# Ledger of designs, part 63: designed miniproteins, single chains, continued (3)

Each design is a single chain, and the fold is of that chain. pLDDT is the mean over its residues in the fold that is shown.

## One batch from the design tools (miniprotein)

Design m10168
Fold by ESMFold2-Fast:
Structure m10168 (fold): chain A 76 residues (1-76)
Amino acid sequence: LEEMKERAIEILKRDKEELLSLPGLPEELKEELEKATEESIAAIKAAKSLEELEAAIKESTARLREVAKKIAEALK
């Protein structure tokens, strides 16, 4: 379980850094991305079972996709 949490957190941090490196990203969206990532990491760390971890990852993916959609729209 802990090893899976560690991998999920590493992926989230990597994806966050990649998105933050985009030129012209508005400060508001940088803050949203950082908050979404922080909340996702907290949810993953709080998971007590494999089922809870799976749920946390799904919720994290949904949150990050929503932020990524806003970023894509803003950078048009």
Scores: mean pLDDT 78

Design m10169
Fold by ESMFold2-Fast:
Structure m10169 (fold): chain A 103 residues (1-103)
Amino acid sequence: ALLELQAVFGDGLRELAARARSREEQKRLARELAERIKRKAEELGWEASVEESEEGGVTTYTVEVKTPLGLTHKYTITVSDAGPEFEVEGPTPAEVAAREAAL
C-alpha cells in the first residue's frame, strides 16, 4: 500500500522534472499528482483529502491520507519560482508499531 503511493509519487516527480517548462505546467502536473495520490489512497480504502493554497506566487497542494489504523500521511507539493518541491510527513516506525499492536 505505502509502496504503491510512493510509486505514484515517484512517477509524478519524474513527470514534473521532465515536462515542467512553465509555472502553469508545474501547477497542472502538481495538481494531477495530488489527485492521483488521493485516488490511489481511496482505492486502498483509505481516507484522502486534497487542499490547494496560493499565496505570494507560491502554490501548495497538500494531500492528507488517513489509514484505517488512524495513521496520517501528508504529501505536500510546492510550486514556486525556485521550482517544484516535495515534502512527505508520515508516522514514525514507532507509531506504526504501536497502532499495529493496538489491533
Scores: mean pLDDT 72

Design m10170
Fold by ESMFold2-Fast:
Structure m10170 (fold): chain A 75 residues (1-75)
Amino acid sequence: SKEDEAAERGRMSMAYAYMAKYGVSPEELKKNIDEYAQKAMKELNERIKDADFDEQAAVSQEVAELYKKGKEKLE
């Protein structure tokens, strides 16, 4: 379903962003995608819980840039 595809893309994007931020190898990431996605989501949620709109936008942009860097290492 589209919802399942969106959820999977979200998990992969978070895992890729974590890899780029912390220098996790592509091989390590592939073995533990869900774990790294969960770590990235936890950090994201902690950063945005007290953030205003502008701060949330800045965090979203940072995550998007990290995702692009992570994707380039795997593709």
Scores: mean pLDDT 79

Design m10171
Fold by ESMFold2-Fast:
Structure m10171 (fold): chain A 88 residues (1-88)
Amino acid sequence: SATLAAFRRGLAAIRAELDAGAPLEEVAERLLALLRSMIDAETDPEIRARLEELRRELEAKVAAGEVTEEDLREALERVEGLLAEAEA
């Protein structure tokens, strides 16, 4: 899917920014924007629910000023897994 390919490129770009030492808040906002786009495009209700849960968790950490590099790397791994499930 062209849409899934675009999401994978977006995810790779966000990971590259995190690896380059971009501010955690900027990386988190980019990941949240990607999650919102993925939620809007997702037709599987179970995958969509897990994306919405991840978005909610990340938004709460950003709002609390508690987002860490570990949180962002874990979120990126979870998104990659959900993209793999969406392709199956």
Scores: mean pLDDT 86

Design m10172
Fold by ESMFold2-Fast:
Structure m10172 (fold): chain A 106 residues (1-106)
Amino acid sequence: EPKPEMRELALELLDELLERYSVEDIIELAEQLRKENPDSTLSDKELQAQAVVLLVREVAKERGLPDEVVDEISALLSGLLSQVLKENPDASVEEVIEAVRRELEA
């Protein structure tokens, strides 16, 4: 299980992402990822989850976090996003992000 400080940092970065990017920005990035990888078998929601992780990595790097910390946060968020999507395949991207935020606060 991730350390409490890593969960707190992940939540902080996710909140900063949501201040800077709209749901529409996340969807647009996911559409760009599909165009760049046309052979991908990932669903639109899985690509939206990848877009969230990429944007969190950008925010973390801008804050000057070490690559090792950025990688740990990315792995944590990827795992939580994947879990939420499997449990809630019909959830909107907003609902998925909110569920991940609740898991990080637990």
Scores: mean pLDDT 83

Design m10173
Fold by ESMFold2-Fast:
Formats: sequence, structure tokens, C-alpha cells
Structure m10173 (fold): chain A 81 residues (1-81)
Amino acid sequence: SAAVARLRAILAELRAHFAELVEQIKKSLDPDTKEELERLVEEGASPAKIIEFLEEKGYTQEAKKLQQDLTRRLEELLAAG
């Protein structure tokens, strides 16, 4: 159905956008934290778990940017009709 196709498209775009944001954040991390983040992503950690991990490691600004950018992208995809 058109509704199912639209939902799949939104989920695919959101997943791609999240992956891009994670790659940008990795450039700002120390090597140990970057390795741990890569492991969490490979294990399928949720965005919420990744945000919590970054906050606990002291990357509070990066965590906040990830949360805000991902939320904004979701809102844009939902609003697009």
C-alpha cells in the first residue's frame, strides 16, 4: 500500500541520516570512545543509547547536536506528507 511504502521510505531516510550524523561525530571523538561508538552502532544500539553513551563520555555537545538534528529530520520527514 502507499502508506506502507511511505513508512518504509521515512525509516530508510531516518536510518541514513542517523548514520551520517554518527560519522560526523566520530571525527570529534578520541580513539577509544570512537571504537566503543563503532561497536555500539554495529550491535544495533538505539539513538537514545548512543546519546547516553556520548553524554557519559563527556561529549555533551555532540550528544545534544545528534539528538536535535535527528529530531528535526524526523519532523521534516513526517511533515513532507
Scores: mean pLDDT 83

Design m10174
Fold by ESMFold2-Fast:
Structure m10174 (fold): chain A 84 residues (1-84)
Amino acid sequence: MVEEAVRYVREEIEKRGKEFITASEAAQLARDALLRLGIPEDVADTAVQRAQYEDMRLFPGELISREEALRLAELAARRALELS
């Protein structure tokens, strides 16, 4: 699950050709990855919000690197597993 979520976000970023994305855009990709893996919407939303704001302390409009976007996906997936 964690590896699958990170892989999805990596592929989406590579497809878009962006070196930097907003924290909001990265959070949306992490959310989409969790939903595609069958995580309920409320769990996915809570996991992504906690990863973004508590673990990484990222504001929505903040520009982040690909590595930070992948870290957000990893943290969100781990939190989703704890909430399931």
Scores: mean pLDDT 85

Design m10175
Fold by ESMFold2-Fast:
Structure m10175 (fold): chain A 66 residues (1-66)
Amino acid sequence: SERVEWMLERIRTADALEAAALLSRAPEELWEELVALVDPGHREDVLRMLEGMGRHDLVAILRRHM
């Protein structure tokens, strides 16, 4: 879908805050793919933001990519 294509494109260039927001809004079936596309330099900051949001589900996935 257009929304899925937009999210996949956006996450590649997203800052940590935008990446955390995109992941939190994404359907579960996209989490692994979106997390893999997060800039490696931003992953620690994204992890902290997701923890602050109580998104322990996404935190567990992101930790596997760190």
Scores: mean pLDDT 85

Design m10176
Fold by ESMFold2-Fast:
Order: C-alpha cells, then sequence, then structure tokens
Structure m10176 (fold): chain A 72 residues (1-72)
C-alpha cells in the first residue's frame, strides 16, 4: 500500500510510469533497504532531516512515505 501511494504521487506529479520503470523502482527500493539496514541509520532521524529540508508539503509527504517504505 505504501509503494502504491508513492507511485500515485509520482504519476500525479511527473506523469505515468511504465511497468519497466516500476520494476526498476522496486529494485532500487530493495537496494535502499539493504543500504540503510547495513549502516544502522535511524528512521526518526531521517524523518527529521526530511522535515527540516523539505520546501513544500507535497515533497515532505513524498519523502515521509518513501522513508516509511524503506523502513517497512
Amino acid sequence: SLFQQIIDIINKTVGPLSQEQIEQMKKELEQAKKYYKERGLDRDALLEQARASSSSPESLEYYELLIDLIFS
């Protein structure tokens, strides 16, 4: 459900993703999950950084969903 919410935001913002692009995003997500797990990065710290650096509510929502998905 979180992944579908992210896809919906991208489709609404930059246009429709192809199936190949969606599959590539899934691979990148698995790589990101491994990267963050291996480095022991804190989800809450990343959320605070996203909140501090986001210039719009829409970009913040996107990054919060992405972080939630990475740490799912």
Scores: mean pLDDT 77

Design m10177
Fold by ESMFold2-Fast:
Structure m10177 (fold): chain A 60 residues (1-60)
Amino acid sequence: MMSAEEAAKKAADGLKARDIGTAAEGAGQLVKQGYSAEEAAELIAKAGADPKQARQLAFA
């Protein structure tokens, strides 16, 4: 199983590479683990993504 840190990093790496599929897969894993959109956005930002992009992805 993917850890929350791995899922957040996958989403952040996808955003940096402008790979929407990879970004969405990472964000989707956080939601499946029970994180809210706001919590997922914060974790993705901590993993190195732009906070605005992380928030847009998590609330999509």
Scores: mean pLDDT 80

Design m10178
Fold by ESMFold2-Fast:
Structure m10178 (fold): chain A 66 residues (1-66)
Amino acid sequence: SMEEMEKKLEEAIEKAAKGAEALGVDPEEVRRVMRETIEKNKDKSLEEQLEAMERAALQLVLDRHF
């Protein structure tokens, strides 16, 4: 359902934000980038949206620390 999809996406955003905060990345920047990634992939499956978010979060960490 859409409700379950939204819940899974929000859980993924919060997990990514907390993980990135532990690595010195601004959690609000992570949430912003993750939401932009969802918007760009809104017509794709939940799995594809989650994969795109994971890629975006990894890129943020790499850009800030390496």
Scores: mean pLDDT 78

Design m10179
Fold by ESMFold2-Fast:
Order: structure tokens, then sequence, then C-alpha cells
Structure m10179 (fold): chain A 89 residues (1-89)
């Protein structure tokens, strides 16, 4: 039981790490969009902090649950980028 839980934790960590890498790429795009607007930069920083906390919490989940959270974070990041592009226009 414990041995299988440790294996699941490793799988969960790998899912979260992959989602983190994908999120970091989207975050870099968000920073580029917000580069000339301080209000948008504050919004991007706050969004990153919230998503970082969400992904950190996902490390305590099963791989299946962690993937659901990771997919949600990436979808939220894409939606946030669309909002930033609209606000920067």
Amino acid sequence: MEEELERQKKETDEIVDKARSEFDALYDEALAIAAQNPALRDRVEGFRAAMDETLDRARGLTPEEAKEVADGVIDAARQFLDELRAAAA
C-alpha cells in the first residue's frame, strides 16, 4: 500500500512538473504582453502566485486528480492570455 502510494506520488510530481513547464511558457507570453503596462504586470504576477499554489497543492493528489488540476491550470492560463491580449489592444 505505502509502496504504491509513493509510486503514485512520483507520477503526480511528474504530471505537476510538466504542467509547471507548460505554465511557465504561457507565463512568459503573459509577461511579454504586460511588459509596458504596470497594472497588467501586477495582474500577471498575482495569477502566477495563485497557479503556483494550485500546482503545489496538486502534488498531494493522485496522478488522475493531479492531471485534472494541471489541465485546469493550463486552460485557465490560456483564458488569461486571451484576456491580457484584449486588455493590451
Scores: mean pLDDT 83

Design m10180
Fold by ESMFold2-Fast:
Structure m10180 (fold): chain A 110 residues (1-110)
Amino acid sequence: LHPLLQAHQSKLLKPSEELKKKMLEEIDPKERQEAIEKAIGRKLTPEEQMVPLSEKGTTEDDKKAILTVADKGYYAEAEALLKLYEENPELDIPEEVIEKLKEVIEKHKS
């Protein structure tokens, strides 16, 4: 979740292409988790263990993470991700993921 949001916040849009490449060359998810845990000095919570785009490089994993964020009431973060996806079509996010995200946000407002 956060890697895509932070890429949008940065001055550089070139990181979006690097993000795609990292998705293809990504280190084993367990090794990535262990490296993060070592850097922060604690174990990740179940929420932090949710698969961001970069860990599995799949739209289904992103879809699950986005829906979980919305279900837990993190609608502002879900809206930020939707905006990021709409502004960065080169990320190749499927329309199905975009539509489901919009549906969940609309249900919150209803």
Scores: mean pLDDT 52

Design m10181
Fold by ESMFold2-Fast:
Structure m10181 (fold): chain A 88 residues (1-88)
Amino acid sequence: DAALKELQKKVEEAQKVLKEATDLYSKHLGKDLAKKLVTDTANGIDDGSIYPVSESEKEVAKKVKEAGKILKGAEELAKKLEEELKKL
């Protein structure tokens, strides 16, 4: 109950960070490249530093990386909760 609600809030916050980062990067890279860069950064594959970006965009890349970790952790917890719920 309470744990699921907290998890949902963290997922919503993380998704917001990814959307804001995609919108910011799309101004320089276009939408397709911006989406790929944000996704790769969130998954820890790319830190966003390979593209010419402003200092503000570098700070956004750090937030995206943190948001990606939260989303991955939330997905793993949601899967475990779904498996436990199936036992009830």
Scores: mean pLDDT 69

Design m10182
Fold by ESMFold2-Fast:
Structure m10182 (fold): chain A 80 residues (1-80)
Amino acid sequence: TRGSRELGDLAEWVAKEADVSEGQRKALEIIGEAAREFDLPGEVVRKIVGEAAEKLSEAETEEEAVAAGEAAVKKLKEAA
């Protein structure tokens, strides 16, 4: 599955710095599902996941985390 490693690395990175919130976990799950569905080139997935990781690290609320995840899914869909 394309991008699965990047999603795993993202989840591990966030968990190492702080506990992953429910919103952050939900965001990572929807991003992972979309990345698998659209079968995008690794470069595109990495860029979108990297941008999402930055947003997730700044998210202090579940709403902000979910919004970051949804934005990443929209980017993945637009790239497909």
Scores: mean pLDDT 66

Design m10183
Fold by ESMFold2-Fast:
Structure m10183 (fold): chain A 79 residues (1-79)
Amino acid sequence: SKQAQLIEEVDKRIAELQAQIDAATTADQARAVLDQALQFQKDTIKRMKEVNLPTQDFISLSLRMVGIQTEAWIRERQA
C-alpha cells in the first residue's frame, strides 16, 4: 500500500540520518544532519497527510523523527 511504502521510506531515511550522526566528527557536520532532519520532518508530515496515514502511525513516525533531531542536537553539543 502507499502507507506501507511511506513507512518503509521513512524507516530507511531515519537509518541514513542516524548513520550520518554516528559519522559526524564536528559540530558543523552534526548541525548539517539536524537541518536535514528538520526538513525531512516537514516533507514527511505533508506526505503522511496525503496518504491518509492512520493516527497511530502518524504519531509513531512523528515521535521517531523528533528523536533523530534530538540525537543530532545532542551530537552537535558534544562535538
Scores: mean pLDDT 88

Design m10184
Fold by ESMFold2-Fast:
Structure m10184 (fold): chain A 94 residues (1-94)
Amino acid sequence: MSIEELAEKILEEIESVTPESAKELLEELRKRVMETVREGLEKGLSDEEIFQKIGEEIGKFLDELKKVLSEEDFKKVYQAALRAFTEALEEIEK
């Protein structure tokens, strides 16, 4: 699976559990992640380096999300993001 496909899969998993109230933050995350992938590929970064940068963008998204969601809704998104990111990391390390 390409780094672009892994990024899209992570975004789709996060999007599936994110409440409508956080839609704008989610759209910002998608833009930042896809830009990170594009710029990383243009600069000749490794898939691992691009993946680390994607993780940083997800971390920023979760920090902002914690401010706007209930603890229950946040926990659901956090768990989905952690699972999707961990599964994608295993694919890159193969």
Scores: mean pLDDT 84

Design m10185
Fold by ESMFold2-Fast:
Structure m10185 (fold): chain A 79 residues (1-79)
Amino acid sequence: SSDQKLYDKLDKELQKLVEERMNKIPMDEINAMPLEEQKKLAIEAIKESTKELIDQSKDPKKQKMIEDIGKKKIDKVKG
């Protein structure tokens, strides 16, 4: 459906923003961190990227999809 295509597009856009935020930190620095600190950084990157993508979107339907995607990504990081 068109809604599924939109959801998949927003999921990819959010993932790209998260990866761009994480890539700003040197990989050797991330690898030196305890696992719990790596998880905190990933969760912060997801939260900030989710907010950024919501702020760029004027459509409440898109905003709700982005919030759902962000929450699911945070849940995956937590376990």
Scores: mean pLDDT 87

Design m10186
Fold by ESMFold2-Fast:
Structure m10186 (fold): chain A 68 residues (1-68)
Amino acid sequence: GIKQEVNNLITAVKNGDSESAKQHHNNLSDLLGSLPFEEAVEKAREAGKYLKSSLTPEQMKFLKDVIG
């Protein structure tokens, strides 16, 4: 589910694994796109907060560079 893909993305970013980070980001995007709009917005907001609390500023920059 969404929480598992967010955790997978965090692990990939912490490991500096750009290919894995890109794959889990794509999986997360696909899962969010499958939800009703209101639920997608809420889940995306919570995922974003969790990423920001779980990653350093340098790791967040790595993630942004990987996803474009």
Scores: mean pLDDT 86

Design m10187
Fold by ESMFold2-Fast:
Structure m10187 (fold): chain A 94 residues (1-94)
Amino acid sequence: SSLEERIRELRERARELARRHPHLEGAMVQLMIALDEVLRLYREGKISEETAEKIIEILEETLRWLEENPDLSPEEAEAVVREALKRIKEIIEE
């Protein structure tokens, strides 16, 4: 599906960002884990396609911002991802 393809594309972008900027590896691993979890929840019918698309949009915006700001410290990059994951958790757990 288009949703699964978007998740694969974002996962590859995160992997490429970590390859080019190894100091961002921790942040990218967290983002990839979140992408895998969204796919699992969607496949298990625990979230709607609309909810999954909203979560993917948050992850894509987060990744895009990190791609535009690769000079962040590891701690700053991980903080950006943690804030995105906090927003996602609030969406899923409501």
Scores: mean pLDDT 88

Design m10188
Fold by ESMFold2-Fast:
Structure m10188 (fold): chain A 94 residues (1-94)
Amino acid sequence: MKEFWEKLFEFINDILENDLSDEEIYEKARELVELAYKVTNGDVEKARKLVENAIIALKIELEHAGVPEERIDRIVNLFSEAALEFVREELEKQ
C-alpha cells in the first residue's frame, strides 16, 4: 500500500515539474493501475476503489497547486481510460 501512494505522489510531482504528453500521462497512469491490482492481490473491485481514491487525491493536489481545470480534467480522463483498458484486458485473460 505504501508503494502505491509513493508512486502516486511521484506521478503528481512529474505532472507539476514537467509538461507531460498525453502518452506519458497514460503510461504512468497505467503503471499505477497495474500497481493497484498487484497490492490488492488481484481483487478488481478493491483495485478500482483504490484507483478512484487515487484520482480524487490527484485532483485535489493539482487543484491546490493551481493547475487549470481543463488540464486536470484531461489528466483524470486519461487515468480513467487507462483503468478501463486494464480491466478489459484482465477480463480477456480468463
Scores: mean pLDDT 82

Design m10189
Fold by ESMFold2-Fast:
Structure m10189 (fold): chain A 72 residues (1-72)
Amino acid sequence: MSTEELIELLERRFAELMAYMKANMSNDQIIAGLDLLIEQLKAELAKETDPEMRETLERIIADLEALKAEVA
């Protein structure tokens, strides 16, 4: 399994987890959790020097920000 395939699987599982959390958590709680995760990923992006990994992290951050907008 490639790193790309693993990331796609994790993104899919994350979406499934978010759907489950939406059933048991308020939108405000989900948004707060996404904000913390986005902040952590942005910190990792600032330290990352590999261009392919940087592009992957930027894509994940963008996907999470889009998900946050859908929850808001």
Scores: mean pLDDT 75

Design m10190
Fold by ESMFold2-Fast:
Structure m10190 (fold): chain A 66 residues (1-66)
Amino acid sequence: MEEKARELVEKYAKDGRLTPAELAKVMMELGVPLEKAVEYAIRHLNADGTITLEEAVEAVLEALKE
């Protein structure tokens, strides 16, 4: 699962960052329900409204663990 999460995050990442919508899509593709995917994407927003690649991978793995 970690390898698939990383591959999907890298696919959507631009300049090492993702939007909340892109992170939520990665989570949903890996089996996270829509409600949880949206909640986790919002939790991991930086001040500029994006998520770094490293933070995105971690957030996806956390969502899958629950």
Scores: mean pLDDT 76

Design m10191
Fold by ESMFold2-Fast:
Structure m10191 (fold): chain A 88 residues (1-88)
Amino acid sequence: SMLEEIERILELGEGLIELGADTQSLQMGAELLIKAKFTLEKLGYKELAKRAEELLERVIEASDDPEAVRRYAEEAEKRLKEEEKEKK
């Protein structure tokens, strides 16, 4: 189910932080968390969206280059919003 997939994304984000993953892996995790948050916000799952947002900030700060991870996440969010408009 979608909720099980989202829980797996949250588990992956926690694992990336715990294992001290590299910036590239943290960027990929941040993109998955942005996708999860975007979906949850659209569907009204406020508590899970907040958890994804809080975990995203932790993933960003876990990097030795937090700005690179943040920019990657912001670009992913921008692409998701544009793709939603074009897939009408």
Scores: mean pLDDT 84

Design m10192
Fold by ESMFold2-Fast:
Structure m10192 (fold): chain A 60 residues (1-60)
Amino acid sequence: KEEEAIELLQKYTGLSREEAELVVKSLKNFPYPIVVGILQREFGLSREEALKIAKLIEEL
């Protein structure tokens, strides 16, 4: 699941693997609604994209 979250974040944002891994590890410490908000606001993801990644991170 962590690897899947990293791969999706890279696909949607164009971040390097190392950058995406750091972001996922940081975000797993936050509640689901906060993760969704950060992904949309800071990374420019659509609501659907943000929900997919946030769900994977919530399960970590």
Scores: mean pLDDT 83

Design m10193
Fold by ESMFold2-Fast:
Formats: sequence, C-alpha cells, structure tokens
Structure m10193 (fold): chain A 89 residues (1-89)
Amino acid sequence: KKKEEIKKAFDELLAEVSDVLTPEQLERLRKILENLIKQNKPIEDIKSAVVQAVLENPNLTPEQKRELLRKLGVPDEVVDAIVAAIEKE
C-alpha cells in the first residue's frame, strides 16, 4: 500500500512537470525519483526532489515555476517567497 501511494505520487509529479521539462531533464528526474523509491525514501523526500528540480531549471519562467510548485502541493506563500528569491538573483 505504501509503495503504491509513492508510485501514484511519482506518476502525478512527473505528469505535472512533463509539459515544461525537456525529455533529457525528465529522464534525469525519473532516474533520481526511481533511486529514492528503491531506497524506500518517504513521499516527502520524493516531492522535495521534484521541487528542487523545478527550482533549479533555468528553462522555466518564474510563472511556470509558481504554477508547477502549486500543483506539487507547495503552499502559495512558500511558492511566492521562492519565486521572489529566484527573481532577485
């Protein structure tokens, strides 16, 4: 049951980012997530890995990052703070 829940979250997270990531970036992210699942990492660690991949992606606009983070379940206040910090860089 727990692994089934993790797989569902994995598939949902990949679906949310698949439209904005290149095939190469998707493959790299998939490999990272598969390694986390094999190591029995909690779902929160998997979500954190996807959030970091979105934040570190130079091909995404601040608006695209905000929308993806929101879809990944990051609170709006945290999303706005993260996007503002990236824009000031």
Scores: mean pLDDT 67

Design m10194
Fold by ESMFold2-Fast:
Structure m10194 (fold): chain A 81 residues (1-81)
Amino acid sequence: SMEEEKEKEIRKLAEELLEKVQAKDYSGVTYEHMVALYKMIAERDKELAKKYYNVSDEQLPTLQALSQKTLKNIEELKKLG
C-alpha cells in the first residue's frame, strides 16, 4: 500500500541518518532525514532509538516522549515559515 511505501522511505531516511551520525559525516544530511529519525523514535523503533541515543530500556520512554515533542515543534515551525 502507499502507507507501507511511505513508512519504508521514512525507515530508509532514518537508517541513512544514523549511519552518517555514526561515521561523523554530516554531508548530505537534510531536514527530512532528521524528521524521519525523530518520527521513528517517537512512534515505534525501540532498537533504532537505543542505538542512536546509546541508552537503556529504562530511559527509552522518556526519550521517545521528548522526540514526539521535538517533532511537533518542528512541524509547528515549518507552518510558520
Scores: mean pLDDT 68

Design m10195
Fold by ESMFold2-Fast:
Structure m10195 (fold): chain A 95 residues (1-95)
Amino acid sequence: STEELIKLAIEAVREVAKEMGVELSDLEIYTLAGYILGKLKAPISPLEILMNAKNEKEVQLALGILAGRIGAEPTDPVTREIVEKALERVKEKLA
């Protein structure tokens, strides 16, 4: 389900950041979770998430999905490593 995919991506980002000793805000976690779902071309409408957003975290999730879909790449090496590792983790759990 859409909710399960979102939770999986959020948890993957959170776990990877913790393993790397990197502190991320909730907004950053939701942005990167969205980015991973966007890169995976997950069947999630960023427009529907944005139009139904109840808080800033949901807005960041939608923006992340759009960034991932267009192939935007983080320039910060630490952010890039987090998204690469979290993307691998999400792919493994979907296999």
Scores: mean pLDDT 88

Design m10196
Fold by ESMFold2-Fast:
Structure m10196 (fold): chain A 84 residues (1-84)
Amino acid sequence: VDVELLSDEELEEARRAAERLAREGRLAEAALVYALLAGEYAARGKDEEAEELRRRALELARRAGPEAERRTEEAIAQAEAANA
């Protein structure tokens, strides 16, 4: 499978997609996309942006409910493990 890091343009596109999901009330899905973006930013050494995206993911997941929060935390952990 293709595991190449996303380009800066692709990261911005994915971030806009997450923002659209949040606007549509699809909070759990938006949280997962933000969690994946946090992993990509961390892999690129953009730690400040990664932390902001992780915080946003958890905030959206918390609003969506406990199941979404657990899934988002798992996605963050998996992305961190993949970049370690």
Scores: mean pLDDT 78

Design m10197
Fold by ESMFold2-Fast:
Structure m10197 (fold): chain A 59 residues (1-59)
Amino acid sequence: LPTREHVRAIARRTGLSEEQVSRVLLGYLTGASLAAMARTAGVSVEQARRVVEEAEALL
């Protein structure tokens, strides 16, 4: 699972809240589509993609 520090770093870099980032990452870990992640987190598909890219860069 991503750490609280990873969530904070991604939130700072993307301009999203920690809650929005956490919701995108939960969808990503469960194999949801970018559109489904965006809808669940209340963000754009572009913002959801940026969260996933930042998370992948931390690994």
Scores: mean pLDDT 82

Design m10198
Fold by ESMFold2-Fast:
Structure m10198 (fold): chain A 82 residues (1-82)
Amino acid sequence: EHKKILEEVKKEIEKIEPKTETSEIAKEITLDALDKLLKVEDVELVIENLDLIAKSLESLGHPDNKKMAKLFREAKEKLKKL
């Protein structure tokens, strides 16, 4: 179940067309992090890592990074309901 939520987040992030070089790099790093989290079976660890990534994206600023952070926040709430 949790892997389906992560796959949906990955698909939504892939749709984001970054407008800056910084957002392009952030998108690549974020997609790599999601691929690594897909291999994690511990849902609590996944939730903690999604929270950390969202905070990092929020700290970078820019609307594209904020949009990616929101997707991680939404995924975290869905995972908490499992």
Scores: mean pLDDT 82

Design m10199
Fold by ESMFold2-Fast:
Structure m10199 (fold): chain A 79 residues (1-79)
Amino acid sequence: SVEEEIEKAREEVLEAVETETNPDRRLLAEHFAYKNNFIELSEEELKEIQARLTAKLEEKHAANPEEEAAYQEALKLIE
């Protein structure tokens, strides 16, 4: 059952990366996929995601505190 749940979670996250139309949610899904080892990223790809998350955090800081919290959490997961 655990293996089936992991496989289902992987499929759902990978589908979200491909099908999510909101670029902010897609960025979070892509990061979540990487952090859970559902996808492999090069050092350059990882730096690009980190830079985009940082830029979004700065963008959201003034406009939307709830979204800022989500990007802060994503950055913590990158370390």
Scores: mean pLDDT 68

Design m10200
Fold by ESMFold2-Fast:
Order: structure tokens, then sequence, then C-alpha cells
Structure m10200 (fold): chain A 70 residues (1-70)
């Protein structure tokens, strides 16, 4: 699972508390990326140009997903 992969990848780099927090973020990001699919590349390009944070990118992804499903 994504959670197991994240724990394994970060086990030598991050503290246990940080690993748990990162797993939750990674799971959420993976879910949102699956929802927006082909729109992710566009959002990533916009984020790099505008200097968006991960939180702002996720907000944009949620807006795109909502619009797609209306």
Amino acid sequence: SIREEQIKMFSGILDKERIEERIEVSEYVAEKLREIGDEWDEILAEAKKAGWSLEEMLKKARERAKKKKE
C-alpha cells in the first residue's frame, strides 16, 4: 500500500511523528491526484510559475475535480 511504501521510504530520514504526518499528506495527495488525473500536469505547471505551496496546489486540484463532476 501507499502507506507502507511511505514508511519504508522515509524511515531513515524522518522522525516517527513526521513519518505519520507525511503518510497522511501522501495518502490525501494520492487520492486527489487520482481524481484530477490528466489535469495534474496543468496544475503543477501553474504552481511552478506562480510559486504556489502544496496547500494551494491541492486547493486548485479540488476546484478542478468539483467542476469536472458537475
Scores: mean pLDDT 56

Design m10201
Fold by ESMFold2-Fast:
Structure m10201 (fold): chain A 92 residues (1-92)
Amino acid sequence: LEETILGARLIAVESGVFTILRSAKGRNIQLSEEMKKKIEEAKKLASQIQDLYNQYKKTGDESIKKQVEEQLDEATRKVNELEKEYMKMLKE
């Protein structure tokens, strides 16, 4: 079922955010207010995707699936940018 792939993608988004936060805490790195806002936006988006994904699992609705895929693509892009920004902070 395609739902398994979508669920794995959502877990990857959530894990990406968690990894940044855990790494920053462990290294005693102060994240910028801008970066904190982007992290909160990513968390909010992941929560919204989880709701749509749960609805898709119950209904099999292709329009909902399309929304989940589109929002996962956006969330993945946001997390990738956050990871790049964070890695740059570690080097500079």
Scores: mean pLDDT 83

Design m10202
Fold by ESMFold2-Fast:
Structure m10202 (fold): chain A 98 residues (1-98)
Amino acid sequence: SAAALAEQLAVLLPMSRAEALALAEALLRASGSAAPDVEGLAARLVAASRGALTPEQARAVVEALLARPLSPASVAEAVLPAVVEAGVREIERGVAAL
């Protein structure tokens, strides 16, 4: 359901439940589409991450999410590695500034 996808998104990314629900609904609409707007969804994901995800990472996440049926588990599997990579980049920038 959109609510279950939204809850998983809100746990993994620094977005409100309302933003997560809107994104979950957009992902569900895209998963039923023959020509999903991957670029538009990726841009929404970058904004929702507050700049933690790069546009390239967001596109990869959206493509992974649309490659199989959407579930809270598929959201976690696609989003969590990108969030971890973003966190590592932030730590590396902090260390480089020392």
Scores: mean pLDDT 79

